# Designs tried in a protein design run: designed miniproteins, single chains, continued (5). Part 56

Each design is a single chain, and the fold is of that chain. pLDDT is the mean over its residues in the fold that is shown.

## One batch from the design tools (miniprotein)

Design m17927
Fold by ESMFold2-Fast:
Structure m17927 (fold): chain A 89 residues (1-89)
Amino acid sequence: DLEKLLEELEKKAREILESIKSPYEAGYAAAKMALEGMREIHGASDEEILEKIERTKKHAEEALKYGSKEQQEVAKGVLDFIEEYLKEL
């Protein structure tokens, strides 16, 4: 029941993000949960994780250029986690 498991994980991630009052901290936590989830739950390879990082960076860069102030803060949190994560690879 993979689909049900994924739905439950997405719901839990959303609940955690909604409990975070800071958009920056929400973005940081979302990136952490997504990348750790890919490795731990889906067994993603380093190549698959790097591809996810590249796509996520592009989306975050677009949010910094065209997004609201809140979206820009979320994007900063996402990018900061990615930089820390890449240092450990």
Scores: mean pLDDT 74

Design m17928
Fold by ESMFold2-Fast:
Structure m17928 (fold): chain A 83 residues (1-83)
Amino acid sequence: SAEEIVERATRLEKEAVRITRETSNPEVKELTRRMIILHSEITSLYLRYQLTEDPEEKARLLERMRELLEEMERLYRELVELA
């Protein structure tokens, strides 16, 4: 669901920030910065999802949120490997 995507994205960003504080690796900091941007995009799409009554628009927004979450999860896997 859209709510689960937002919750997962929020948890991933929080964990990335925590890991970044424990390491001096600049690549980890760059991955965290990118994840923060993706989380902001997901939350923006979620607001539009909540305000839209068009089922086709809701489906398109949900699919885009899912794509962005998958990108965050890819970045998170790279971040954990580097840390």
Scores: mean pLDDT 89

Design m17929
Fold by ESMFold2-Fast:
Structure m17929 (fold): chain A 68 residues (1-68)
Amino acid sequence: MSEEEKLLKEVEEYVKKKAEEAGLSERQKNFLLAFARWETKELIKAGYSREEILEKVKKAVEELIKSL
């Protein structure tokens, strides 16, 4: 797998775990996955490091869960 594919997989696994822990519906989980995947790709294009991307995406996911 490419570095981008590995990062996307790690982000998707994190989101699935957090959605399950928060008791989110399938619709909410799918929305969160789509958001996290989109943000990860945009941050890669912007030239952020793997560590910065993971930190930013995790914070954004946690904030989004609070609003759901």
Scores: mean pLDDT 83

Design m17930
Fold by ESMFold2-Fast:
Structure m17930 (fold): chain A 68 residues (1-68)
Amino acid sequence: SMIQKAIDFAERVIETLRKLGVDQSTIDQFEEILDAIRKATTDSEVRAQMAKLVQKVAEAIDAYLARS
C-alpha cells in the first residue's frame, strides 16, 4: 500500500541519518513524521507528511554537509 511504502521509505531515511551521526533531536523530528504517516487515514495526509519528510531530509543533509 502507499502508506506501507511511505513508512518503509521514512524508516530507511531515519536509519541513514542515524548512521551519519545526526543528533537525536533531529532524529526525533523524523520519528514524529513517521508516526504521523502511521496514523494517516487519507492519501492527502500521507502526501502532506511525505512532502514534510523530503523538506526535512534536505535541511538535515545541508546541515550535515556544513557540519553545523
Scores: mean pLDDT 82

Design m17931
Fold by ESMFold2-Fast:
Structure m17931 (fold): chain A 78 residues (1-78)
Amino acid sequence: DSLKVAKNLLVQIAEILARKARQQGDLETAKKAEELKEKAKKAKTREEILKIAEELKKLIGDPARQAELDASVELALS
């Protein structure tokens, strides 16, 4: 199930981002990452998955890591 694989990927990435942000004292980024994690758990369509991935890319900020996320999500949905 491509959607399940993509959801699990986004949940894992969001959790890692939230944990790192909390360790650095960035509570705003941690909160946004936790919100995206919950949205990923509830996502039921490809369109919802892609929207959540775009929001996660904005939180990541690193172009190389953004590209890695994009490629991983595309692979999971194929």
Scores: mean pLDDT 84

Design m17932
Fold by ESMFold2-Fast:
Structure m17932 (fold): chain A 73 residues (1-73)
Amino acid sequence: SREELIREAEELLAQLQQLMQDPRLSEEMKQRLAEVRTRLIRLLLDPKTTDEELREAIREARRVIEEAERELA
């Protein structure tokens, strides 16, 4: 549902913000996290955003988060 997508997106935004504060991450990775975070925020604020667009942005956010977590491993 839309409500579930919004909840998932908000959880990912919190995780992105936390990762961006980690001093162990490269500047390149922090930039990618910031770009994904900015896109997700824009989609959440736009009343014309479709469920498909939100799902796609959520998938991309998860992918970049996984890459950042691998850099920290």
Scores: mean pLDDT 88

Design m17933
Fold by ESMFold2-Fast:
Structure m17933 (fold): chain A 70 residues (1-70)
Amino acid sequence: MELDIEFGIVESEKGRAGAFVDPEKKTAVAFGLDLEPGEKVTVTLSNGEKFEGTVVETRDTDIKIAGIEL
């Protein structure tokens, strides 16, 4: 079973981090950046396709996690 999840890079003014991207659902999850809800980010897929997204949720665990709506 493949979950239509692609690897991408999230870019913000705070830096770059890896992300899991679902282009069909227009969502992404970034890890390793201290993002806050409402922040604007750019998500780039490995094929060079770019999406503008907004952070909608965050979770602080051992790794900082941000949910993004594209």
Scores: mean pLDDT 76

Design m17934
Fold by ESMFold2-Fast:
Structure m17934 (fold): chain A 63 residues (1-63)
Amino acid sequence: TEEEQKKKARELFRKAQEYLAAGDSQKAIDLYNEAIDLLNVSEETKEKMREAIKNTIAAIQAA
């Protein structure tokens, strides 16, 4: 179950990277957040990860 969730998260991260490379930043953010939700970590950690993803994507788009 935890192994299956980790596999699913990895697949979602891969798909998010694909969308990001294609220029669909919003879809990438959505998929990254879905992947983060599958992780067995604290909600505080998940929130920090979500903020980091948003900031990183914003920086990429600004460059």
Scores: mean pLDDT 80

Design m17935
Fold by ESMFold2-Fast:
Formats: sequence, C-alpha cells, structure tokens
Structure m17935 (fold): chain A 61 residues (1-61)
Amino acid sequence: SEMEIKLSLLGLPFFERLVDPETGKEYLRSVLPGDEATFNSLEEAEEHLLTKMHEAELKKE
C-alpha cells in the first residue's frame, strides 16, 4: 500500500492494518508502546504517527 511505502521511507512500523471481526471493516492500529489509538483512514494514521515521532524526539533530547 502507499502507506507501507511511506513507512518504509520513515523506517518505522508504527501501525498495522487490521480487520474488525464484528464489522469486517479495515482499520489501522498504533503499535507504539502505551498508544492504543485506532484509525479509519490513512490520513489520520499518518498525522498521528508524525505527531508521536515529533513528541518522542523532543523527549529524547
């Protein structure tokens, strides 16, 4: 997928594509420790990912 290509460029597998067993709809889930966020669109997942990367980098100093 296009998002897999973007993640490959970033070198970071921060989310995975899943299917809701009750609804059959695809969704994305964050795999970052302590972050259990889910997303219904690639746009939302990408924005969240970039925000988390920025926050993590600030904390590392």
Scores: mean pLDDT 63

Design m17936
Fold by ESMFold2-Fast:
Structure m17936 (fold): chain A 78 residues (1-78)
Amino acid sequence: NKDLEEFKNLAELIKNTKDPEVRDVALAVFKTVITSTKLPLDVLLAGLTAFREALKAHGFDAEAAELDAQIAELKAKQ
């Protein structure tokens, strides 16, 4: 539950920031945490979904589309 809240809070920070440096650092941290940690599937799906929305908020549509494909594949394996 706390991990999900932390992902939500980080995604909201990224969505609301107008500072490109803060945006880029926060996106890099979010990506590193999601890709390098061994997260339960439900937490991973929630984190990937939040990251995807944060990317779309800043116009990173290609990266968001790649995450959409990964989310769909992970859901299909349930």
Scores: mean pLDDT 76

Design m17937
Fold by ESMFold2-Fast:
Structure m17937 (fold): chain A 60 residues (1-60)
Amino acid sequence: SATEEALAAAERDPGRAGLEEALRIGQRGKDGGSAAASGHGLRTGDGEGAIRGLRVLLEA
């Protein structure tokens, strides 16, 4: 799923590049939750928060 791919990207690099990759994956997959979690983390500089949000989406 787009959420699984986005989470993997963010976990590989919780910095800007990994979060930009995760956001792109969520946007391409038309997964608003993954895109929102990744985009929020990128905007706020909170990669760990983005990873937590993506894990919650994956577990739901």
Scores: mean pLDDT 79

Design m17938
Fold by ESMFold2-Fast:
Structure m17938 (fold): chain A 80 residues (1-80)
Amino acid sequence: AEEEALLEAVRERDRRGAIETIRSFYGKEFADELIKRYEQAIKEAEKDPELASKVREEFDELIGRMGRLAGLAAKQAALA
């Protein structure tokens, strides 16, 4: 039971790091809009625990990918 809470804490830390990277690269307004859309999706899924879990997983995958793309774009900009 506490293992699940620990995994959620790790995911939350990773999520915060990815959001900070997105905010730094894409700007505050873009990051805020992304978070707003996620919160809306979670709110819509609040009565369906399976859907809520899927929304969280898809969001974590999206922001993780965007963080990696931001890193690649920064390297490409340095070469241009």
Scores: mean pLDDT 75

Design m17939
Fold by ESMFold2-Fast:
Structure m17939 (fold): chain A 101 residues (1-101)
Amino acid sequence: MSPLSLLAEALSLLYEARSLLESAIPSLSPEDQKRAAELLARLEALDKQLEELFQRQAPLSEIVKVLQEQVGVLRELVKLTGNEEARKLVEEAEKLLSQLK
């Protein structure tokens, strides 16, 4: 599989996981919703870093590094929500990203 195909698949999985996790936030306790908001703000900061990397045509290794940080944040959201489907998507994305190193 080409590096770009692996990257595209990993991005798709992370997007689906994020959508599932965001949909679960309103059902959490107020304390957990506050924690989730902090984690979402961190994801938004990482999204801006990814946009900058794509704009300057950064090496794939730098893009993968930022995506692995997003995986870390998404894993924390998975623990907070207990969403098993999102957990599996994040684990598969992490596996694909490891093949790009």
Scores: mean pLDDT 87

Design m17940
Fold by ESMFold2-Fast:
Structure m17940 (fold): chain A 84 residues (1-84)
Amino acid sequence: AALAAFEAARARVDGLSPEQLAALAEEVTRLAREADPEHADVVVSEAAAKGMVAAAYGLLAAGATGEEGELARRIVAAFEKVLA
């Protein structure tokens, strides 16, 4: 279920090192700026980045498509990149 995917992802992001959290926040900030060029000065905090990753997993588990599904896939990819 979508909620289970959200909770599982939340547990995974809670296990990130401080260095991985900083890298995740930078990657999610980059994605947010690309998604909304009119707000190119946006900065995503580490707490917000963790929440966005958990929400992205939940949205994809719920079958999200279109712009929301695309952004969710990109956020998940950013998280996976930080883990590697």
Scores: mean pLDDT 81

Design m17941
Fold by ESMFold2-Fast:
Structure m17941 (fold): chain A 102 residues (1-102)
Amino acid sequence: DPTRQRKLRLAQEIRDTLDDAAANGDFAGGKERLAALLAELAKLGVPQALLDRLEAAADAYLEAAKDRRPESAPRFNEAWRATLDALRDIAGVSADTVPLPL
């Protein structure tokens, strides 16, 4: 499915964009790139509620990444997990789909 493959590629590009922004401190550039990638996912028919969830999680991740104190590590890790969960749903794992352990 070309649409599924494109969603997977965009999900990977979003993950790479967020990792790069956190690593180099270009949070403004990361947010701009994220907005462009979210617009491309919208063109592929990803539900707006799922895009809004991803944007909120990614914004929380980038905000937590600015605060690298040990006390902030749980918030950073939680925001990253929420971002990955939203990306997984976009990549074709629906919230209504139970992943098989095999």
Scores: mean pLDDT 77

Design m17942
Fold by ESMFold2-Fast:
Structure m17942 (fold): chain A 110 residues (1-110)
Amino acid sequence: EGEKVAREIIELTGKVIDAINEAINDPSLSEEEKKTLQEARDLLEKATVMAIAFALSGYNLEAIDIAIKALKEVLERLESLGSDNPAVQKAIETAKEAIEKLEKRKKELE
């Protein structure tokens, strides 16, 4: 169970991190926008490591909650950019999908 939850968290958060990295590599974004993206990525990476540790220790619901909370914080930061850039919009949509999937998974475990 914990290994499966950890894998699901890694897959979903990894897709968001990949989308943020695509946005960071976009030359049309300002240095300030890129800094916000880098800080959001770093926050999500740290939260993912913590969530994996909780899942592998048998705290599956807590692991999912850590991941959801971090993804919601990332989403708020990405939306605060007010950017119409396609890579930023892709990162926003990917974060929303990850939150929806993890919230569904949490309900299945309750």
Scores: mean pLDDT 90

Design m17943
Fold by ESMFold2-Fast:
Structure m17943 (fold): chain A 84 residues (1-84)
Amino acid sequence: NQQRGSDLLDEASRIADDAGDTDTSRRLRDLSRQMRTSSDVVSVMNQSRQVIGRAMVRAQQRGDTDSFRRLFRIGRQIGDIQDS
């Protein structure tokens, strides 16, 4: 569901923004808009998972375990939507 994917990306954007990762936050907001408007939802979901994965690595490198766990859960939920 495109709306559910968009909502998850908005949540991931807020997590990144709260952690000070403003570049990731902006990219996730753009992907959230693309999720609602794109004809290629699979491509948007794949890009979203890649951006979230990179943000998780950065969170782990800075010792931000809370942001890492929250982003991991969102990434899994996006994967579950793709498998549906």
Scores: mean pLDDT 84

Design m17944
Fold by ESMFold2-Fast:
Structure m17944 (fold): chain A 86 residues (1-86)
Amino acid sequence: EAKKLYEEIKKKVEEGEELLKKGEETGDENLFKESVKTYKETLEKIDEMDYVKGIGVPPESEKMREEIEEKLKESEEKYKKVKEEK
C-alpha cells in the first residue's frame, strides 16, 4: 500500500512537470492552473502517507515534499503572472 502511494506520488509529480512545461511553451494559464492543482494534490498524498505509516517514513519523502513545495510555488507565481498579463 505505501509502495503504491509512493508510485502514485511520483506519477503526479511527472504530470505536474509536464503541465508546467506545456504552460511555459504555450502561455496557457489553464495549464499553469492544472499544474498548481496537481502539485497540491501530490502534497496531500505525501502527508497522508506519512500520517498512516506512524513509524519509518524514509528521509527521502521529506526531501521530496520540500522539492514539490518549491515547484508548487513556482507554478503559482507563473500562473499569477500569466493571469495578470491576460
Scores: mean pLDDT 73

Design m17945
Fold by ESMFold2-Fast:
Structure m17945 (fold): chain A 81 residues (1-81)
Amino acid sequence: SREELERLQEENKRAAERLRAALLAAGVPEELADFVAGLVAAFGLRAGSGAALAILRIAGASEETLARIEAAAEAVLAELE
């Protein structure tokens, strides 16, 4: 339904905003934080962060950066679920 879609979109937006803040606090560069948050806004916290990690790994991001993103996503997931 329209109400269900609007609810999912709002949940994804809240998760994206929380994750972006957590990534910046963890010292992840703003451009990467925006990229990860954008995928979370589009696909949800689990699917969006998973896709972002997969893409960034292929793109040659450091294991330190990937670990920071994964830790931030896990923390936000625990906070919102």
Scores: mean pLDDT 86

Design m17946
Fold by ESMFold2-Fast:
Structure m17946 (fold): chain A 93 residues (1-93)
Amino acid sequence: ASALKNEVMAALDELYANGELSEEEYEQAKQLLDQVFSSDQGVQVLTGAINLITSSEEGRELMKKAIENASTEENKRELELLLKISEQIEKKR
């Protein structure tokens, strides 16, 4: 949990520094991730999603399809954020 949280937050900081996130998006993302890391289920789901995206091109394509099929703009934004964070983590590995 703690190690993953640090890795995710570092990736988020890099996305903000690179201008890929606005200040408001960055602050909202930090709050959302703090809520996710407050629960064991949230940590498990996030860990699985990041591993899927970083470990295979198939996982990355599945995430892109999930973004296309998102039922709300909020869900789409959250999935796009997860993809960006996961790609940034992969670059640092």
Scores: mean pLDDT 78

Design m17947
Fold by ESMFold2-Fast:
Structure m17947 (fold): chain A 85 residues (1-85)
Amino acid sequence: KLEEARKLRQQAMENHKQGKTDEAIAAANKAGELELEINKDDPIMQKVAEHRLKSLIADAKGDVESGHRHLGLELRELGILSDPR
């Protein structure tokens, strides 16, 4: 499952680079579904997977602002970004 999710994320990225928006979104959705399944018992990693999926979909659609927003939320859930004051 983890290897499959990783491969699907790579497929989403590759399809995005090739301009295949629908295929990129489909691969991103499958990767996100598997990541949520893998992380059923980890609410933090579920939030990370959700934001990662939304970021990939936004990137595929060319929505850079939404992509950056979801990337920021992913990094916050991972504790890479500081807690808000």
Scores: mean pLDDT 73

Design m17948
Fold by ESMFold2-Fast:
Structure m17948 (fold): chain A 84 residues (1-84)
Amino acid sequence: SAAAKAEIEALLQKVSGATPAQIEEFRAKAEELGLTWEQLVLSVRAAEAYRAGDVDTAIALLRELGKALGKEEEVQAAIDELRA
């Protein structure tokens, strides 16, 4: 998980100024990590919101990620633990 997280963060640092070819490479890499590009972006935005103390935004983004992954119930259980 820590190695996958580091790969995701490194990938996002390259997004600014990316060419269309690089965007396709990033999508392929997201799929290798078991995520679509949209899911990759949602996961990092959720983590950033949580680190900033914006728990409500983090929860909203996690719900979107759960729907996109087809794991809505599993993600909701994790959200409930965060609020407990």
Scores: mean pLDDT 64

Design m17949
Fold by ESMFold2-Fast:
Structure m17949 (fold): chain A 75 residues (1-75)
Amino acid sequence: DQQRQQEAEQLGQQSREYRDQGLKAAKQGDWEKAEEYFKQASDLSKQFALTLGASPEVAEASQKDVYERLLKEAK
């Protein structure tokens, strides 16, 4: 359990880092790079949810929500 908690925490931190990098790239007009970072952030968010015991359905919904939210925020 302790190792799973630490892995989830690491995945969550990496997801947030990719989110921030994506938003920075979007602000600089690099939409291709922003999209790549947002995909990485959403993929890590899915892994984070799965690591904490979320169902695949919940994890996939979270991944989609994160990606869509980041694309809208980056406008």
Scores: mean pLDDT 83

Design m17950
Fold by ESMFold2-Fast:
Structure m17950 (fold): chain A 55 residues (1-55)
Amino acid sequence: SLLDLVARIVAQELRENREAFLATVSRKTGLSVAEVAALSPEEIARLLLAHNAAQ
C-alpha cells in the first residue's frame, strides 16, 4: 500500500537523517520534535499522507 511504502521511506530517513527529518516533519505538522520522535514510522507516514491530502 502507499502507507506501507511511505512508512518504509520514513524508517530509512529516521535511520540515516534523523535530526533533519524530525525537524522537517515537526515544521510541516506543527508537532514538536519530541512529539514526532515518540511516533512510529507508520504514524509519521499517516500524518504526512494526511497533510499532503489537505494541500
Scores: mean pLDDT 84

Design m17951
Fold by ESMFold2-Fast:
Formats: sequence, C-alpha cells, structure tokens
Structure m17951 (fold): chain A 61 residues (1-61)
Amino acid sequence: SEKVKKAKEEIDKFVKENPDATYQELTDKLLEIAKKYGITNKADLLKLWRHAVDVHDKLKA
C-alpha cells in the first residue's frame, strides 16, 4: 500500500532524528503517523510496528 510506504518513511525519519526515543514515544509517534495516513486496520498497524522496532533496534546496534 502506498500509504503504508509513506508511513514507514516518516517512521524512519523520526527514528533517525530521535535515536534515544523510548518505545512509548515511538508508539505514540507511530499511531500519530498512522492516523495521518488513515491506517486503521490491525494488519497494517502491526506491519508499521514491526518496521519501527526493527529500525529502532538496528540504530541502537
């Protein structure tokens, strides 16, 4: 989905600019971005969350 791709790009930017963000801050930002793109279904929200955690964990490594 194009909306999911754009949401992932905004998550990547957030994580890059906020490498010390907590999982709570990451979750809040992810939900804000998802709402902005109209992503409400559980499957796409789970895809965004898995992507966010993967990017965040790689940045900490």
Scores: mean pLDDT 82

Design m17952
Fold by ESMFold2-Fast:
Structure m17952 (fold): chain A 99 residues (1-99)
Amino acid sequence: SSSERLIEAARLAVEGKKEEALKLVEELLKEKNREDIDPEELLEELALLLRLKEALENKDSEEVKKVLKEIEKRILEKHPGEGEEELEKAKAEIEELIK
């Protein structure tokens, strides 16, 4: 499954195996004819999402806050002055989950 391979790549990236993770993402994108997607950008996004999921499951509020800050930085870098409203809504929803 494509989703299983993406989750595996995200896990490898979180473990510091960036080159192995990147290869999996590149192979999957090529198979899906989605070479329009930057494999490194996708991998970084998936790794952040996996870290957030694991931190929430482990009830690690400090790690959740760190990951959220990294996600916020990434969104602001891609969309400076845009997406701030969406970011505030997402942050509020996540803060309710970690309460």
Scores: mean pLDDT 75

Design m17953
Fold by ESMFold2-Fast:
Structure m17953 (fold): chain A 65 residues (1-65)
Amino acid sequence: MIELEATASMIAIGLAVSGNEVEIELRDGKVVLRIKVKTEEQKEEALEWAKKGKELIPNLEVEIE
């Protein structure tokens, strides 16, 4: 759904502004956010965004590297 993709994009933008590298992929009808982190602080921030994202988008899949 367009709304799901828009919400995922907003989350990705928020993460990118915080210095994280983020990619959005569509896989088998699921929205996948791939986040690359360099510090423990960035990882904690990414985990918080992942929790919020899953509450807003049940089909959201998040990968943190």
Scores: mean pLDDT 69

Design m17954
Fold by ESMFold2-Fast:
Structure m17954 (fold): chain A 99 residues (1-99)
Amino acid sequence: DSQIQQLRQQFDQLIAQLKEAVLARDRDTALQLRFQINQIIDQLVSLGYPLEALEAELATYQAEVEALESIELSEEEAKELQALKKLIDVIQEEIARLK
């Protein structure tokens, strides 16, 4: 389904933008992006996209967190790890809301 594929691409782009906003401590942009992500998730679910597929995408960020936690981190890497953990929490909360 081309509509589902387009929404998935938008979801990935919004997640990347949210990570950047969190790292920049841009609260207003992060809040706006969270609302847009929620809208995309609602649209995907309403089109029959399975929550399990969204959870699988989330697992890629969890793997990145585990990889970062296994090494000695620079100050910049520690900030990225904190931002990734916050991003994972936000997405998990939204997925849980739809169950």
Scores: mean pLDDT 74

Design m17955
Fold by ESMFold2-Fast:
Structure m17955 (fold): chain A 66 residues (1-66)
Amino acid sequence: SELRELGLEYLRKLAEGIVAKAKEQGLDATAEVEEVDERTARLTVTVNGETHEVEADLEELGRAVA
């Protein structure tokens, strides 16, 4: 699905942006995007040892950014 691909690309860019912004502020940060299935991806963000996890519907994200 084209929407799925757009959603996945958006989520990856969001992950990169979060890490870049945190590092600009002198914070240690990592982010990982995992494809759970054809519709769902998981974003895991760790900033200064605190981990946050969010699951996203890739078609919904793709539709929002199309």
Scores: mean pLDDT 83

Design m17956
Fold by ESMFold2-Fast:
Structure m17956 (fold): chain A 54 residues (1-54)
Amino acid sequence: SIREAAQRGLQLEAREAGAYLQIIEEAQDPALRERAEAELRDSMRHAGQYQDLL
């Protein structure tokens, strides 16, 4: 169902957001940090879209 697919999407985005947050906290390379911050923003946006389907 759409609801089950949205729940799976939320779980995936939560795992990816966690990984990007760890990179942001640990990385010493500003370019890597900026890329991780951009990916985190996209993951949060996608999570919101999945939540709107629930």
Scores: mean pLDDT 85

Design m17957
Fold by ESMFold2-Fast:
Structure m17957 (fold): chain A 81 residues (1-81)
Amino acid sequence: VTFKDEDEAKLYRLGPDGKATELLDTVSYKEAREKLEAGEADLAIVMKKTEDGYVALIEVRRDGRVLSFAVFLSEEEAKEL
């Protein structure tokens, strides 16, 4: 699965407890990366459909760096979101 600049990304701010407090914006993945690097958001999630479900790209800003990881979700798990 390939994530493209134009894919939809949801941006969140993390609260004092490290949990997502609210959805800040829904932007392109390119813009989401720029906002994370600029410190305007703390978390970005991109969801992409696959044949057997979804893959979620999660990027979190930590100490001025952006960390990225991917999680595979079944169709059932994605429906719960």
Scores: mean pLDDT 76

Design m17958
Fold by ESMFold2-Fast:
Structure m17958 (fold): chain A 71 residues (1-71)
Amino acid sequence: SKGQQVADNALKITLEYLRSSPGEVTEAEAQKITNAALDRESKKLGAKPSQKQKDQVIKKVLEELEKLKKE
């Protein structure tokens, strides 16, 4: 579905950003970046992801953030 494509694109972009970030990103900042990516991809594809799809992207972003903080 287009909603899933929005979610997948937003996740990929956000994870690439976090992995290339030089410093510590807070959980709140990570959520803000994720929501911005979801909004941009929604506008680009003309589709809105479901709340479940958004929650899943945020969960995966926060899991990656925790891994990056453990060095």
Scores: mean pLDDT 82

Design m17959
Fold by ESMFold2-Fast:
Structure m17959 (fold): chain A 79 residues (1-79)
Amino acid sequence: VPRTAESQELYDKAVDAEAAGDLARAAEYFKQAMLLHPGVSDELAAALAEKVRAREISPLEARYMASGDLFARRQEEES
């Protein structure tokens, strides 16, 4: 699925930007990657990107948190 491959590319760019110390760029790429996933709201993507920019969490941690939220929501719908 092009959406999944594109999201992974943007996420990899976010990780590279964070490693280079460009937190603003890392946050932007991470937000774009998250917005390509169905079920991720603009508000959630923006909130997690802001935490990455503020160095509160890494892009890896933010992705894990987003995955946890999507998994929890899916479990609530299927339970």
Scores: mean pLDDT 69

Design m17960
Fold by ESMFold2-Fast:
Structure m17960 (fold): chain A 62 residues (1-62)
Amino acid sequence: GALPTEEEIALHRRLAEAHGAPLAAGTISPAEVARAHTAELMRRENMVVEYRDGLPVLVPAP
């Protein structure tokens, strides 16, 4: 896909940092973090999420 903008990189970094702290505190499940994070990446990188055994797998959008 196209290279992400500085704004997109910053947002992705902030999402990772925000979810990292709650994961450590046990307030958000790893599956919930994975879903939210992957959905944001999918949106920005034109990828589709396919779930296998409850785990997200990134594939190119059709």
Scores: mean pLDDT 56

Design m17961
Fold by ESMFold2-Fast:
Structure m17961 (fold): chain A 94 residues (1-94)
Amino acid sequence: MEEIEKMVDYLEESVKILKETFDEIVARADELTPEERKAIFETMLSILESLKKYVDELIEKAKEINAPQEVLDRLESIKKELDEMIARLKELIA
Protein backbone atom coordinates (compact mmCIF):
# COMPACT_ATOMS: atom_id res chain seq x y z
CA MET A 1 0.00 0.00 0.00
CA GLU A 2 2.69 2.53 1.01
CA GLU A 3 4.59 1.74 -2.21
CA ILE A 4 1.55 2.63 -4.36
CA GLU A 5 1.06 5.94 -2.49
CA LYS A 6 4.73 6.83 -3.09
CA MET A 7 4.40 5.86 -6.77
CA VAL A 8 1.33 8.12 -7.10
CA ASP A 9 3.20 11.03 -5.44
CA TYR A 10 6.16 10.54 -7.80
CA LEU A 11 3.84 10.19 -10.81
CA GLU A 12 1.92 13.42 -9.95
CA GLU A 13 5.21 15.36 -9.72
CA SER A 14 6.51 13.77 -12.95
CA VAL A 15 3.29 14.62 -14.85
CA LYS A 16 3.44 18.22 -13.51
CA ILE A 17 7.02 18.62 -14.82
CA LEU A 18 6.07 16.97 -18.13
CA LYS A 19 3.06 19.31 -18.55
CA GLU A 20 5.25 22.38 -17.85
CA THR A 21 7.85 21.11 -20.37
CA PHE A 22 5.10 20.42 -22.94
CA ASP A 23 3.64 23.93 -22.53
CA GLU A 24 7.13 25.47 -22.99
CA ILE A 25 7.80 23.40 -26.15
CA VAL A 26 4.40 24.39 -27.63
CA ALA A 27 5.03 28.08 -26.79
CA ARG A 28 8.38 27.93 -28.63
CA ALA A 29 7.20 25.75 -31.55
CA ASP A 30 7.52 28.67 -34.00
CA GLU A 31 11.32 28.65 -33.39
CA LEU A 32 11.52 25.10 -34.82
CA THR A 33 11.39 23.82 -38.40
CA PRO A 34 8.23 21.85 -39.36
CA GLU A 35 10.32 18.64 -39.36
CA GLU A 36 11.79 19.35 -35.89
CA ARG A 37 8.31 20.20 -34.50
CA LYS A 38 6.85 16.93 -35.83
CA ALA A 39 9.77 14.88 -34.44
CA ILE A 40 9.53 16.52 -30.99
CA PHE A 41 5.71 16.19 -30.83
CA GLU A 42 5.83 12.53 -31.97
CA THR A 43 8.50 11.78 -29.33
CA MET A 44 6.43 13.51 -26.63
CA LEU A 45 3.30 11.60 -27.77
CA SER A 46 5.20 8.28 -27.47
CA ILE A 47 6.34 9.20 -23.93
CA LEU A 48 2.81 10.24 -22.87
CA GLU A 49 1.21 7.08 -24.34
CA SER A 50 3.78 4.90 -22.49
CA LEU A 51 3.10 6.79 -19.25
CA LYS A 52 -0.69 6.39 -19.74
CA LYS A 53 -0.21 2.62 -20.17
CA TYR A 54 1.77 2.57 -16.90
CA VAL A 55 -1.00 4.55 -15.13
CA ASP A 56 -3.66 2.11 -16.47
CA GLU A 57 -1.64 -0.83 -15.09
CA LEU A 58 -1.21 0.96 -11.74
CA ILE A 59 -5.00 1.62 -11.55
CA GLU A 60 -5.67 -2.11 -12.09
CA LYS A 61 -3.10 -3.02 -9.41
CA ALA A 62 -4.65 -0.48 -7.00
CA LYS A 63 -8.11 -2.02 -7.57
CA GLU A 64 -6.70 -5.54 -7.05
CA ILE A 65 -5.30 -4.62 -3.60
CA ASN A 66 -8.43 -2.59 -2.66
CA ALA A 67 -6.51 0.69 -2.40
CA PRO A 68 -8.35 3.69 -0.82
CA GLN A 69 -10.75 5.54 -3.16
CA GLU A 70 -8.53 8.65 -2.76
CA VAL A 71 -5.61 6.80 -4.41
CA LEU A 72 -7.86 5.66 -7.29
CA ASP A 73 -9.23 9.20 -7.71
CA ARG A 74 -5.68 10.61 -7.89
CA LEU A 75 -4.68 8.04 -10.53
CA GLU A 76 -7.82 8.79 -12.60
CA SER A 77 -6.98 12.53 -12.38
CA ILE A 78 -3.45 11.83 -13.67
CA LYS A 79 -4.90 9.72 -16.51
CA LYS A 80 -7.27 12.57 -17.47
CA GLU A 81 -4.35 15.05 -17.65
CA LEU A 82 -2.37 12.62 -19.83
CA ASP A 83 -5.41 12.12 -22.12
CA GLU A 84 -5.75 15.91 -22.52
CA MET A 85 -2.06 16.31 -23.45
CA ILE A 86 -2.24 13.34 -25.87
CA ALA A 87 -5.33 14.81 -27.59
CA ARG A 88 -3.61 18.20 -27.94
CA LEU A 89 -0.42 16.63 -29.37
CA LYS A 90 -2.42 14.61 -31.92
CA GLU A 91 -4.12 17.86 -33.03
CA LEU A 92 -0.71 19.59 -33.36
CA ILE A 93 0.77 16.69 -35.39
CA ALA A 94 -2.22 16.54 -37.77
Scores: mean pLDDT 83

Design m17962
Fold by ESMFold2-Fast:
Structure m17962 (fold): chain A 75 residues (1-75)
Amino acid sequence: SAEEIKAQAKAVVELLIRLLEEGKITTDQMIDVMFGLSDELKQEAVKIMEELIPSLSPEIAEAVTAVVNAVKAAL
């Protein structure tokens, strides 16, 4: 369902942002994970990332913005 897709996209995005904040993954690794998702999950993940960017630290916001731009270019 659409609700399940949104919940899954949110869980993935929140996990990956936490791992970026903890220095456990790189921006490129986050992009690789995103490219492995279905197009429906990519579209929902982009929306969630764009909503979260203003609340992130400048360094993490720049990284997540790069992820958003890469995913949008591939859609």
Scores: mean pLDDT 88

